# Designs tried in a protein design run: designed miniproteins, single chains, continued (4). Part 100

Each design is a single chain, and the fold is of that chain. pLDDT is the mean over its residues in the fold that is shown.

## One batch from the design tools (miniprotein)

Design m15461
Fold by ESMFold2-Fast:
Structure m15461 (fold): chain A 87 residues (1-87)
Amino acid sequence: SAAEEEARRLLEEAKRALAAGDVETATRHAIEAVRTLVEAGRYDLAREVVGEFARAAQEAVARGVISSAQALDAITRVGRTLQELLA
């Protein structure tokens, strides 16, 4: 679907931003991907986006591109957005 394609694009942009150390841009793109999928009723895919974003953030920490604190904050914000949208 168009929502799935847009969310995939946003997640790939989030992963590229994490690799570049741009945590704020990455977090915004991941949140937008989650919102897009929830609005489309694709809750399982929204959960997958949160998981893939968390893995990419952990990889960025392992590469020394962002701090553990930045990764934890970003992952928490993306996960909280999903929880709030499902409430």
Scores: mean pLDDT 91

Design m15462
Fold by ESMFold2-Fast:
Structure m15462 (fold): chain A 84 residues (1-84)
Amino acid sequence: MEKVEKTVEVLMKEAGLSEEEARKIVEEIINEAVEKLGVSRELVAELLEAIALKAPKEKVGEIAKKILKEANMEEAIEELEATL
């Protein structure tokens, strides 16, 4: 399973969810992104973890660009780079 430990921890702490409920929500988010965008589960999990860890804007942007490329939204990458 993809590494989502910090995302699960944040959901448990901030939303008062059990570990089981938090993991279910994370799995549903990943499954929806894969189904709707056709992107890899690992990249979606990496983005969620980076946000949960409060990673620098540059790192989050790099992961988001990889997701947009896999989703065949390469034109959106140019817009994202213009705002970074």
Scores: mean pLDDT 76

Design m15463
Fold by ESMFold2-Fast:
Structure m15463 (fold): chain A 70 residues (1-70)
Amino acid sequence: GPAMTPEEQEAVRWVAEQLRRIGDVIDEEIKMLKEGKPLEEIAKRVSEETGADYELVLKNLKRFEKLRKE
């Protein structure tokens, strides 16, 4: 099996934890979209949870919704 150092094991754990967190955020966003929540409400939640700029999130979310309906 692959031999990992304690430092490498810690790095792998940290990455796995971040990926799980990202997955949870995505799942919540998908749920809100399916429930027909306003894009402004979804963008506010994402901005609050991730620290991303609200206007940037909203702009990208509007682009995503337009593409999803085509």
Scores: mean pLDDT 72

Design m15464
Fold by ESMFold2-Fast:
Structure m15464 (fold): chain A 100 residues (1-100)
Amino acid sequence: MITGAQFLDWLESVFPELAAGLKEQGIDLNASEDETLTKFLEYLKKLVEEGKISVEEARNALKLIKGFVESRKRIGEKISEEAEKALKEAEAFLKEAEEA
């Protein structure tokens, strides 16, 4: 099972500043990858709402996360319903923010 710590290691390699901010939120490193992914997607929405990152930066992060999730699905791993819902909600949020 991929842990939240392993997800954070990957995130830190591609988005070190976002990984640092997520760690500051006090996430459980022993949580499942799907729980950590869900919290990260909520964190991205919050950063856009607070004006701390651009919509374009959040879109780029979401695009890489979608690629990561799709890679897991291709090797037969299941994504939780909560994580898939969080992905869809993040996509909808960013689409609305782009149109504003």
Scores: mean pLDDT 74

Design m15465
Fold by ESMFold2-Fast:
Structure m15465 (fold): chain A 89 residues (1-89)
Amino acid sequence: MRPLTLEELYEYLKGVVKRVLENADKLKDHPIAQAAVLKAKEILGNNEPSEETLNKASLYLGIAMGVSDEVYRINVEVAREKSVPELEV
């Protein structure tokens, strides 16, 4: 596994959050997944890219993927498009 820069990881996580929120209608029956994705968006939007910020956002996206197959699928798609390692549940 090649080491990612903080900027590459930040762009990847923002891409996942953006794409999930563009498909928010598919998460209407998954309140935990919605809340977790919104928290990840807030963390990424309100903080500069740092290891701590990216780790916190990754944890919330991990929660969303653990309860929603749609979030997991979007995560895999974005990771492949950016050639980065996908988040695991």
Scores: mean pLDDT 76

Design m15466
Fold by ESMFold2-Fast:
Structure m15466 (fold): chain A 118 residues (1-118)
Amino acid sequence: SEEERRARAKQLYDAFEATVRGLARDLEADPERVEKVLTPQQIEAARAYLEAERDGSPEARKRARLAVTKYLIDLLRGADPESAVEMLRELARIFKEEGDEDMSKLAEQAIEEVEARL
């Protein structure tokens, strides 16, 4: 159902945020070693998360969510196109309802990019 698809998208995002939190802890503990094994997107998300925790400002928190969202979208681009589009549409709806216009637009752009390859 629509409600179940939305719940799955929310769970996926929450799981991804938890993953980025883990990467941020690893990066904080051993930056030299961890930076050699993480992708640029993982490093960007982890660093943004650490900055948000340090700063605590709404702007820093927004940047952290944006970086997490970019990382999730990047991974969805490598998934099955139909499943990726479905998930991205639900994420765009969630972000729009939460007032996160920037994240909603990122999800919408990713949908267009995935659909252009069909």
Scores: mean pLDDT 81

Design m15467
Fold by ESMFold2-Fast:
Structure m15467 (fold): chain A 100 residues (1-100)
Amino acid sequence: MEELERKREELVEEIARLVREAALALSDETLEEAQKQAGWAIQYGSENVKAAAQAVLAGKEAFAEWAEEAARERLKEAELEELEHALEQARRILEEVRAA
C-alpha cells in the first residue's frame, strides 16, 4: 500500500545524493568562475539565485549542502514520472561534471 510513496522517497534521496556528488565534483576553475559571477547574482537574482550565489561564495561543500537541500525541497511534491526524468538528468549532469 505504501510502495509508490516509498519509491518516490527513494528517488528523491537518490537525486539529492547525485546533485550533492555533482556539486562536489565541480572543478576549482568552474567554482571560481561561479564565485566571480556571484556578486551580480546576489544584486539582481531571484531569491533562489541569491541563495545559490551565497552558497557558492561559502565554498564547494556549502554549495553541495545547499544544492542537496534545494533538490529535496523542489522534488518533495513531484510525481513519480517527474522524479524518473529528474533522476536521468541528475545522472547525466554528474557524468558531464566528472568528465570536465
Scores: mean pLDDT 80

Design m15468
Fold by ESMFold2-Fast:
Structure m15468 (fold): chain A 79 residues (1-79)
Amino acid sequence: MPKEAGKKGKKEYVEPLLEVVRNSKDDKEKVDAAEALGEIGSKEAIEPLKEILKEKKDMSEEVRVAIHRAIEKIKEKLE
């Protein structure tokens, strides 16, 4: 199942997108960043996204739902 063969999913974009999801003041921007992570399909984003959900219990429900969907999309693209 794991395959590490040059599949990075643009790690450079993953980190700033994760920062947007975690720290942005705009819920729409957070949702957009989570969706972008899902479209990129970088497996590296799965664990950080789960950690954000665990740490940021006070984030809006819309953002939390977007993060869950992003994780599922990433898993589907990798699996």
Scores: mean pLDDT 74

Design m15469
Fold by ESMFold2-Fast:
Structure m15469 (fold): chain A 76 residues (1-76)
Amino acid sequence: SFAALRAEIDALFAETKARIRASTDPAEKRALILETLRQVQELVAAAVAAGQLTPAQLAELEAWVLERMQELLALL
């Protein structure tokens, strides 16, 4: 479901946020953000391919993901 996909993506961002806060290596922090973005893009692409998202839900999800990414970047 859309709600389950959002929850899974939220969990990924929460894990990445914790790992960034625990890290002292700028290269590691950047790698964590890029890997999280890759995983989120794969989850969204899979959901689109499976017909699980309407265009409106995809637009909402993309806006929400952008906000989450901005929060991670603010931790650098």
Scores: mean pLDDT 86

Design m15470
Fold by ESMFold2-Fast:
Structure m15470 (fold): chain A 96 residues (1-96)
Amino acid sequence: KAEELGREAGEYGARGDSEKMAKLAKEAALEAKGSHPDMSRGIFRGLSRGDDEAREKGAIGLGIAGREAASEETLEVAREVGRELREIGDEIEKEL
């Protein structure tokens, strides 16, 4: 579930829909926080370890949000989600 939300967030980010990207990415981060570590491992370890596709989609999504943010609130959500994804990735790596 978190993986699917993250993938959809990346797709919306790639097409310039920063608002939907931020919303779906935030939902993915919250789902991962509420789930067992194993459920999110593939997403967040990929981001942490330099999975090229995950990093590229994340960078595109955040870059588009920065360029085309509809509002300050959208930008803030995108920043918060990025921070939460990094924190979750770091926690998973420590538990490895």
Scores: mean pLDDT 50

Design m15471
Fold by ESMFold2-Fast:
Structure m15471 (fold): chain A 78 residues (1-78)
Amino acid sequence: MKEEAIKEQLEELEKLKKELLEKLKDDPEAQKQVEKLFEIRKEGIKSGDSEKMADKATELVENLSPKVKKAIAELFEK
């Protein structure tokens, strides 16, 4: 994968993470869940194993709080 494509994906994730953290600023547990998910996704993109890391992230997503799931679903339906 081209390095430029990796940077673009990381920038998109960083924007989504920032927006989610702003919406969930009053819920520190939800913020921790968001941070953990985005860390896993960023590592997957950087390592080139995005699909493998996405599978791990999906397992965590199933255990997210309803507020986090709703916010993420709205952004990821794009």
Scores: mean pLDDT 71

Design m15472
Fold by ESMFold2-Fast:
Structure m15472 (fold): chain A 83 residues (1-83)
Amino acid sequence: SHMSLAEMVRELKEAVEKGDWEKAAELFDKYLLRSFGYNYEKVREAIEKEEGGSMTLFVLAFIRAAGGKENALKILDLAEEKR
């Protein structure tokens, strides 16, 4: 699908808000590919090393690091505004 980065962030926020972690993981992977392009493989390998290759676990780790779902959504809002 030809989605803009802003559209990907909006769909990612919706998936996180609904607690749809499988969809959030899929959208996050697409976001990383679109955002990092040339460096996507290196970023993916870093996630695999830290989270056992689970993008779902990576999304949950992001939410935990943000201090919870509400704070994670605020970070995604800021990312949408900056891009």
Scores: mean pLDDT 69

Design m15473
Fold by ESMFold2-Fast:
Structure m15473 (fold): chain A 78 residues (1-78)
Amino acid sequence: SAAAEKLAAWEAVLADPAASPLEKATAQIGIGYLYMQLGQPEQAVAYFQRAGAIFRESGLVGTEEAEAAERRAREEAA
């Protein structure tokens, strides 16, 4: 399926030791939104949390968006 192919592509980025922090954070966000679209917001929470941690630790722009996405996922999972 298209969803499985997208998930595999994001997982490949996360497994790549050459991938930058930005690429890894983007992959975590991508997986999070994919789970939201599949109606599995409980799965999305952890991915948005990991993305936010990468942005914060790397001093990159994106932490606020990741935290907002995490809050949305938690509300929809409740």
Scores: mean pLDDT 86

Design m15474
Fold by ESMFold2-Fast:
Structure m15474 (fold): chain A 99 residues (1-99)
Amino acid sequence: APSPEQIDLEVEVALIQIVATLAIRDAEKGDYKSAAEGFKYAAELAERVAQRTTDPAAREHLQRAVEDFKKAAEYAEKGDGQKAIEYARNALDHLSRAA
């Protein structure tokens, strides 16, 4: 059976995935300001989870997700929705590998 710590990680990862998915939707609509704010929030949440994660492999995937969400926010702020979505999807792949 999964540990309480593993369940908490899976729940937190799921919440970050929801935040990032909504930000991708904002980027697809051309709402780059809301998308950038959403990606920044996803990066902050992933950073907090990474700081509490003791498994090195899971922590590395969370840290890569943080970097990719920060890049997604940067490209959204520049109005490059295609690159913002690409980096956000890369971050989601890293999140799926952390849990």
Scores: mean pLDDT 88

Design m15475
Fold by ESMFold2-Fast:
Structure m15475 (fold): chain A 84 residues (1-84)
Amino acid sequence: SKDDILKAVSVMVKVVGASTQLRLQGKYETEEKIVELQREFLAKMDEEDLIELTKEYLDEVAEVLEKSGEFDLAKEFREIKESI
């Protein structure tokens, strides 16, 4: 639906914001992993399962951030998932 598309777009904007923040802080390895997940998500998006795919994407982003020690950013993405 249009509402589901807007939610997915909102998530993508927030992920771009986080990857930009990581880059500006010199955290290039974590940024690269987040950018790769974004590229893979965009390549395999299915509109029928859009919210479910977006929630899975948020889990993958949060897990990469947690493994990289970015606990505050990871928590933000866990909370975003809860909101959609």
Scores: mean pLDDT 86

Design m15476
Fold by ESMFold2-Fast:
Structure m15476 (fold): chain A 87 residues (1-87)
Amino acid sequence: MSLEEVKAELDERYERAKGMTPEEQLEEIKRLVDEAVEAYKKGDYERAKLIMDRINELIDELYQRDPELAEKARKYVNEKIEEVQKE
């Protein structure tokens, strides 16, 4: 996919996630984190950055609804991204 297509897909997923329950948003964030990790492993850094931007926006939205679940999401991001960046 082109970067514009990836961005459009992520925008749709973000809008869809805003309509989810807080628990479902946490699971969607985890899926996005796993996809970002996979993109990093493949050397697709532009895709990984776009996914990370959406993750951050969705976590900020989740903080307005359920700060405890947002904290869990942020910890998951930090653990998974650190694993990839530290080899």
Scores: mean pLDDT 82

Design m15477
Fold by ESMFold2-Fast:
Parts: sequence; C-alpha cells; structure tokens
Structure m15477 (fold): chain A 80 residues (1-80)
Amino acid sequence: SLEEVLRRALERVDLLIKMLQPEAESGNERAKKMIEQLRKLKDLLEEALRNGKVTDEVIEALKSVGLSRLAEEIRQLLKE
C-alpha cells in the first residue's frame, strides 16, 4: 500500500540521517547538505502520510537523495 511504502521511506531516511550524523559533526559539508535534504524529505513524507497526498516534490526529493526505487514504487501506487 501507499502508506506502507511511505513508512519504509521514512525509516530509510531516519537511518541515513543517523549514518551521516558523525560525518556532519566532524565538519563534512557534503554530509551536512545531505542531512538538510533528508530532513526536508522527512517533513514532506510525514505530511504525505498524514494527508494521504503525495506531491511531485516528494518524488523529486526521494530521487535527489538516491532513493529512486522508493520514488518509483510510490509513483506506480499513485497510478492505481
């Protein structure tokens, strides 16, 4: 279901933030920027889960952080 895929995306985003946190704290600018993108994506995913509406912004944000498979799964579910 759409809700199941959105929940899996949230879990993956949380894991990625945790994995990148030490590098960001050590001053890695790439890690800091990625965490900013992931936090914005988390907010978008939580809103989509709450409202049941997935915007193109959610799909593009997923792709931008390398979660292209999840973006495709969500896109296919929106066609059902």
Scores: mean pLDDT 85

Design m15478
Fold by ESMFold2-Fast:
Structure m15478 (fold): chain A 117 residues (1-117)
Amino acid sequence: SAALRAFFTAVAGVLLEMEDRILAGEDLAAVAARAKAEIRALLRAFAEAQGLPEDVREELLATADAYFDEMTARLEAVLASDLSEAEKRREMLRIIGLFLQRLADAVNAALARAAAL
């Protein structure tokens, strides 16, 4: 749907800005906390606009929070590694891509669950 595409475009934008800020040497914890809050707000607004029931919405938000925290931990490990700057950048993009895929799967599952109610 157009709404689903717009939602994922907005989330991708937040994640790309997060990557740019991390690469510019900003504090990972601060940048990640900001991005997490923005993605959470986007996801809540999308879920409410789609008419997801409260329980489905709360479960989706909790799942997204957990996936984001796992992504942040993986990004922290990459930044602390002895990989080259080019290798770190490639691994960060891969980690961010995995988060987007997991979020897409969770959103699609929530929409399917709501349609079955």
Scores: mean pLDDT 91

Design m15479
Fold by ESMFold2-Fast:
Structure m15479 (fold): chain A 73 residues (1-73)
Amino acid sequence: KKEQIETYKKALEDARKDVEGARIAAEGARQNGEKTGNTAVYDTASRIAEVARETGEWLADEYEKKLKELEKS
């Protein structure tokens, strides 16, 4: 049980780091589009990064639910 809790805590931390990385990537893509004038290309890259951020947020929420279940058990 304790090992499972530690595993999910690490998975949650990793998911949160991935979310932050994706957010930064999306913002960076937008800024590069503005600086270079290649807005169409960087807008696509930004949207891909936003999808990754949303997926990571969902995954983090699922890990939080699992942690709460394990703590109750």
Scores: mean pLDDT 79

Design m15480
Fold by ESMFold2-Fast:
Structure m15480 (fold): chain A 77 residues (1-77)
Amino acid sequence: MSQEELDQIIEQLRQKIQQIMQQYGDLSGLQQSQQYALQKLEDLREKLKSSSPSEQKKVLGIFLEAAQRELGKAYAQ
């Protein structure tokens, strides 16, 4: 996986996290929840730099699928 591909996927995940947070955004704790999610995304990025390309693709695929499911739940509420 190229550096540019990794950065593109991480950026897509950030955007999806922002959309999820906007759907739940009437809560006073939203800012803290958003910061927590973004910190976890950065931790994931650091771990992936030390992983094989095949593991990078697998982990990112699982994360993207999970984010998409959460977006679906947010829109249903």
Scores: mean pLDDT 68

Design m15481
Fold by ESMFold2-Fast:
Structure m15481 (fold): chain A 92 residues (1-92)
Amino acid sequence: MIEEKLEEIIKTLREINKKYPNPQLEEVIKLIEEALKAYKEGNYEEALEHLEEAMKLLDSIMNQLPLEVQKEIASIMPSLVLVENELKKKLE
């Protein structure tokens, strides 16, 4: 579930970035890819750290993005929060 959700998020963000190229959005994608890699390696703490960094960067740039991009990103935010909560649960 977590792996599949992270892969879906990466795919969605890559499609957004293809239509609306943004260097900071590319950095968000890289951080989520690093989170997925850490998760696959069983490094849940490192996966959470990269995911939280990606979410903070994404929040910081949101108001700088076109409205259509903001709407598409808003549609995946619940999935990001769900993955964050599941990673936190694995560390308890």
Scores: mean pLDDT 86

Design m15482
Fold by ESMFold2-Fast:
Structure m15482 (fold): chain A 100 residues (1-100)
Amino acid sequence: MSDRTVDDVINSRTVDDGRVQGRNLIRDITDSRERYRRQNDVRGYAMSMGGGGVGMTLQGVDNVPRGIQMMEDAGRRSGPGMRRDMDRVRRAVEHLASLQ
């Protein structure tokens, strides 16, 4: 996952910008998931849960607790190399929540 897509979310200043950057992050997560799927790699599962967390947060403030919980579940199931990426996605989810 690119540092840039997470940073773009964290640097967003408005709900509309946050939604655009959040969708870009979901696309980056989806591309990473498809790459791991083609390699038959279990990291695709963690990426799927991370994308779900961002998507739930973008659906509105009432979904933020579920989005954060999905990110926690993804973090618990990620290997050492994935933990940093999942922690960055969780920070992006928390930032998107703060804009709503």
Scores: mean pLDDT 69

Design m15483
Fold by ESMFold2-Fast:
Structure m15483 (fold): chain A 95 residues (1-95)
Amino acid sequence: NAEELEKYGLKASEYLIEAKNASKEEAIELLRKAIEYLEKGIKLAEKLKDAEVLQALKAGAEELATLAEQLGDKELAERARKLAEEAEKALEKIK
């Protein structure tokens, strides 16, 4: 539902912002929390056919990938890039 989707987006954004201001170890942990909310959000946005939220969550996944790569977490960066691709495919599907 729209309320759950809003909560997922807000939580993902909060963790991304906190990660930018945290130590390396803490930042990686926060990014892992952010990606869980992005995954849930993208899945729900696809089900609801919410293109606007899918675009925002795709941007969040791309930012998370960049931050994870800068922090040296290649696996997390790869996971985030794949998530951005999933969001893009969902956007093409719903138009």
Scores: mean pLDDT 86

Design m15484
Fold by ESMFold2-Fast:
Structure m15484 (fold): chain A 94 residues (1-94)
Amino acid sequence: SLEDEVQEAMRLLGRAVRAWLEGRFEEAERIVAELLAKITDPELRALVEATVARIREVLAEGRRRGWSREELEARLLRVMHDTLAAMEALVARK
């Protein structure tokens, strides 16, 4: 179901974010590839792709500006929170 796909997407996105924060970039990219392969709903796929792009932007900006791990975690947590809200709205309208 779409609800099951959303739960799995949030679980795998969380694992990917942790891997990126720990410098395990290859593992994070593999988790993202696994996640995208499992999604059947095109709107959910678009949301996940947009979220991954936003996460990469936050990580790149953090490296450029010298953000602390705490600041990176706070900003990525906000991205994840906004993503969950968007996914819940998607489930509610389908």
Scores: mean pLDDT 88

Design m15485
Fold by ESMFold2-Fast:
Structure m15485 (fold): chain A 86 residues (1-86)
Amino acid sequence: EIGEAFAEAVKGKKITIVAKDTPKAKKAAEEAKKALLEAGAASVEVILVPEVSEEVVKKAMEEKGADLAVGIDEEGNAVTGYIRPK
């Protein structure tokens, strides 16, 4: 469940979710998007990719100008995360 520390970490942030183009990853990304918006994120964008890697997630974060980026694998597991210093 959403705690104070989690809400503070994501509040007002622009977040990019990079998910593998599979049904499980898409569902996990949709659920993560809802949870992040409920926690107070300013925006959450989901990008579907054929392969999720550290480099792909970093590139997506830079191209979208996001404050946070998360990678979701084929099984719907969060495998990478990056935070821009503020």
Scores: mean pLDDT 76

Design m15486
Fold by ESMFold2-Fast:
Structure m15486 (fold): chain A 60 residues (1-60)
Amino acid sequence: MPEFEFEERDGRTYLVKVSGPPVPLSEVAAALGASVAAIKRANGLKRDYIYAGDRLEVVR
């Protein structure tokens, strides 16, 4: 399982990757019940991976 934590700020939920190797956005999307396209759009991402120290807005 990815080494992630949830952070809440200004009424929005973020997923923070705290440690471990890079994880594909497809794996994160599957775990959150979201699409890769929706996550990329919400976060302005051009890459297909999330890295340690990255913060990702959770889309519903």
Scores: mean pLDDT 74

Design m15487
Fold by ESMFold2-Fast:
Structure m15487 (fold): chain A 64 residues (1-64)
Amino acid sequence: PGAAADPSARGPVSGGEVARAVRLGLASADSLADTLRALGATLVGFPEDPEDRRIAEEIRRRVA
């Protein structure tokens, strides 16, 4: 529900959204971690599902 119309906002990325993309087969954890590393982005937020949280934490560990 936040604002999504800031072209310079490339900082924090939702962990729940990246975890869901992996679960839906839209991207791999490795591919997302590499992309986030290249962008210098950080993962924020806690997914509500424990499996999504595990995936987000794994990606976060690979980026950090």
Scores: mean pLDDT 69

Design m15488
Fold by ESMFold2-Fast:
Structure m15488 (fold): chain A 107 residues (1-107)
Amino acid sequence: MISPIGVVDLALAELYKAGKISEKDIEEIAKRLGLDPTHVLASIKFILSTDDFEEQRKEIEDFINKLLSLKTLDEIIDALEEFMNELAEKSPEWREEVERLRKKYAK
């Protein structure tokens, strides 16, 4: 199973590639999810530079298509947060990691 943070980076990379969101939108999304915008942007640029994530992309293809159909940045952020929380519910370890990152970068 892909990590909740890996899902966010991969989904944002696909939205950016499709022209759905800008680098400024990625920074805003990262901050609102409690992630470091600089690290998220670097991760997205790495994902876009390689085909190594094709299998992981297929695992979340339905979710990526859902995000591409949304109209506002707030809807995209809410959908990403709900998906991360669903993944965290399946593993207590991922819940702790997501909570730590949110607390670290939310200020």
Scores: mean pLDDT 74

Design m15489
Fold by ESMFold2-Fast:
Structure m15489 (fold): chain A 86 residues (1-86)
Amino acid sequence: MLEELVQKLLEKAGLEGEIEDLQERSATVIIDGKKLTVTRLGDELHISGDPEYVKKIAETFNVPFVEYEKDGEPRGHTIVPISLLE
């Protein structure tokens, strides 16, 4: 279940967030007023949003972090294999 995967992701990263928009394959997470989007693609979670929190997640799981701009705002992206959430 995506909700359980998102909760495990946040717990392992030491982050406290609220799921505001939970869909079958996507969830919006709010952490201290900052927004992340988590999308399940096969055996991976694709995480995009606030670069500080995405970077913390990437560092927690030792996965690559990418920073980019969207509509003039800095954004982060990372991919976490679901196997790392056990």
Scores: mean pLDDT 85

Design m15490
Fold by ESMFold2-Fast:
Structure m15490 (fold): chain A 90 residues (1-90)
Amino acid sequence: MTRADEIAVGREHLKAVEEKVKKLLKEGKLSEEEAKTLLELIEKVREALARLEAGEITEDEVEEIVKPYYEKAKEAIEKLQKEMHKEYEE
């Protein structure tokens, strides 16, 4: 797999996660604040992946850019993961 292929897979995963966040918000399973925090994280990951694809940053720098947004979204991520797990088993 090339870096371009890896970034393309990452973008498709982010799109799927974003659609899930929007669906859970509509269903009342996420609060507006939780959804906003998750969507901000998704957007920052997209920005970092675009910079990585352009050769402006390294993969390690992507992690450093995303880390503060990930830490802020950690509780909302855990809630999202639990809801995704329920859908897989139901």
Scores: mean pLDDT 76

Design m15491
Fold by ESMFold2-Fast:
Structure m15491 (fold): chain A 86 residues (1-86)
Amino acid sequence: SEEDKKIREEFEKLLQQIQEAIDNGDIEKAVKYIDELIELFKKNKFPQEVIDLLEKAREYLLNGDYKKAIELLQKAAQLFYDYLDS
């Protein structure tokens, strides 16, 4: 649907912005984009499991564990695509 395309576009944009912020060492900016992604998922009534992964990724970024944060973001992305393709 057109709504699904818009959600995919917004998600992909935020995910790219998160990755760019991490690559630049701008953790405060990466956290802000993750918070925007969490709000996007809550607004669109995504499963709590996906939201929990994003919240954990946020915590790992703030603690300096970028590898675990990226892993959790990748898991959230996979669940996002699986949910939309259902």
Scores: mean pLDDT 86

Design m15492
Fold by ESMFold2-Fast:
Structure m15492 (fold): chain A 55 residues (1-55)
Amino acid sequence: EEKIESLKKLREHAQKRFDERLAAAKTPEEVAAIRKSREVFDKQLDEQIEKLKKE
């Protein structure tokens, strides 16, 4: 349960970091890479939370 709360806080922090990276991105390739990183992160986080709920 406590670990799920930590993951929620990590998600909020990551959202700010992704926003900063998007603002600093100079090329469409960088933007695409950041968007893909966000998608992968979100999916991994969802899977981690689901596993913790079962444990």
Scores: mean pLDDT 77

Design m15493
Fold by ESMFold2-Fast:
Structure m15493 (fold): chain A 93 residues (1-93)
Amino acid sequence: SANEVLTWTTNALINLVDKLSAEQQEALVEALRPLMEEARAGADPEKIKEGIIDIISEVVGLSREEITKLGNDEEGANAIVEKRAGRKLSKPP
């Protein structure tokens, strides 16, 4: 479903967050926006997922296999969200 593709994409982005610069994160979100809108409009979820993998590969430089693993890692994504939500203070540099 479109919601499954959106969840998969969100998991991939969360798992990438600690590996990407702020500029790369912004570029990736902008590049993915048209495909996410197509997914919500009822486009084929599997074709949208292929396009998302291609864009992440081009922007980030990861292989299709690595990106697929990141999107499928729901537990890893949830752990990152919990860690970020639970942060009260960062250590000074």
Scores: mean pLDDT 73

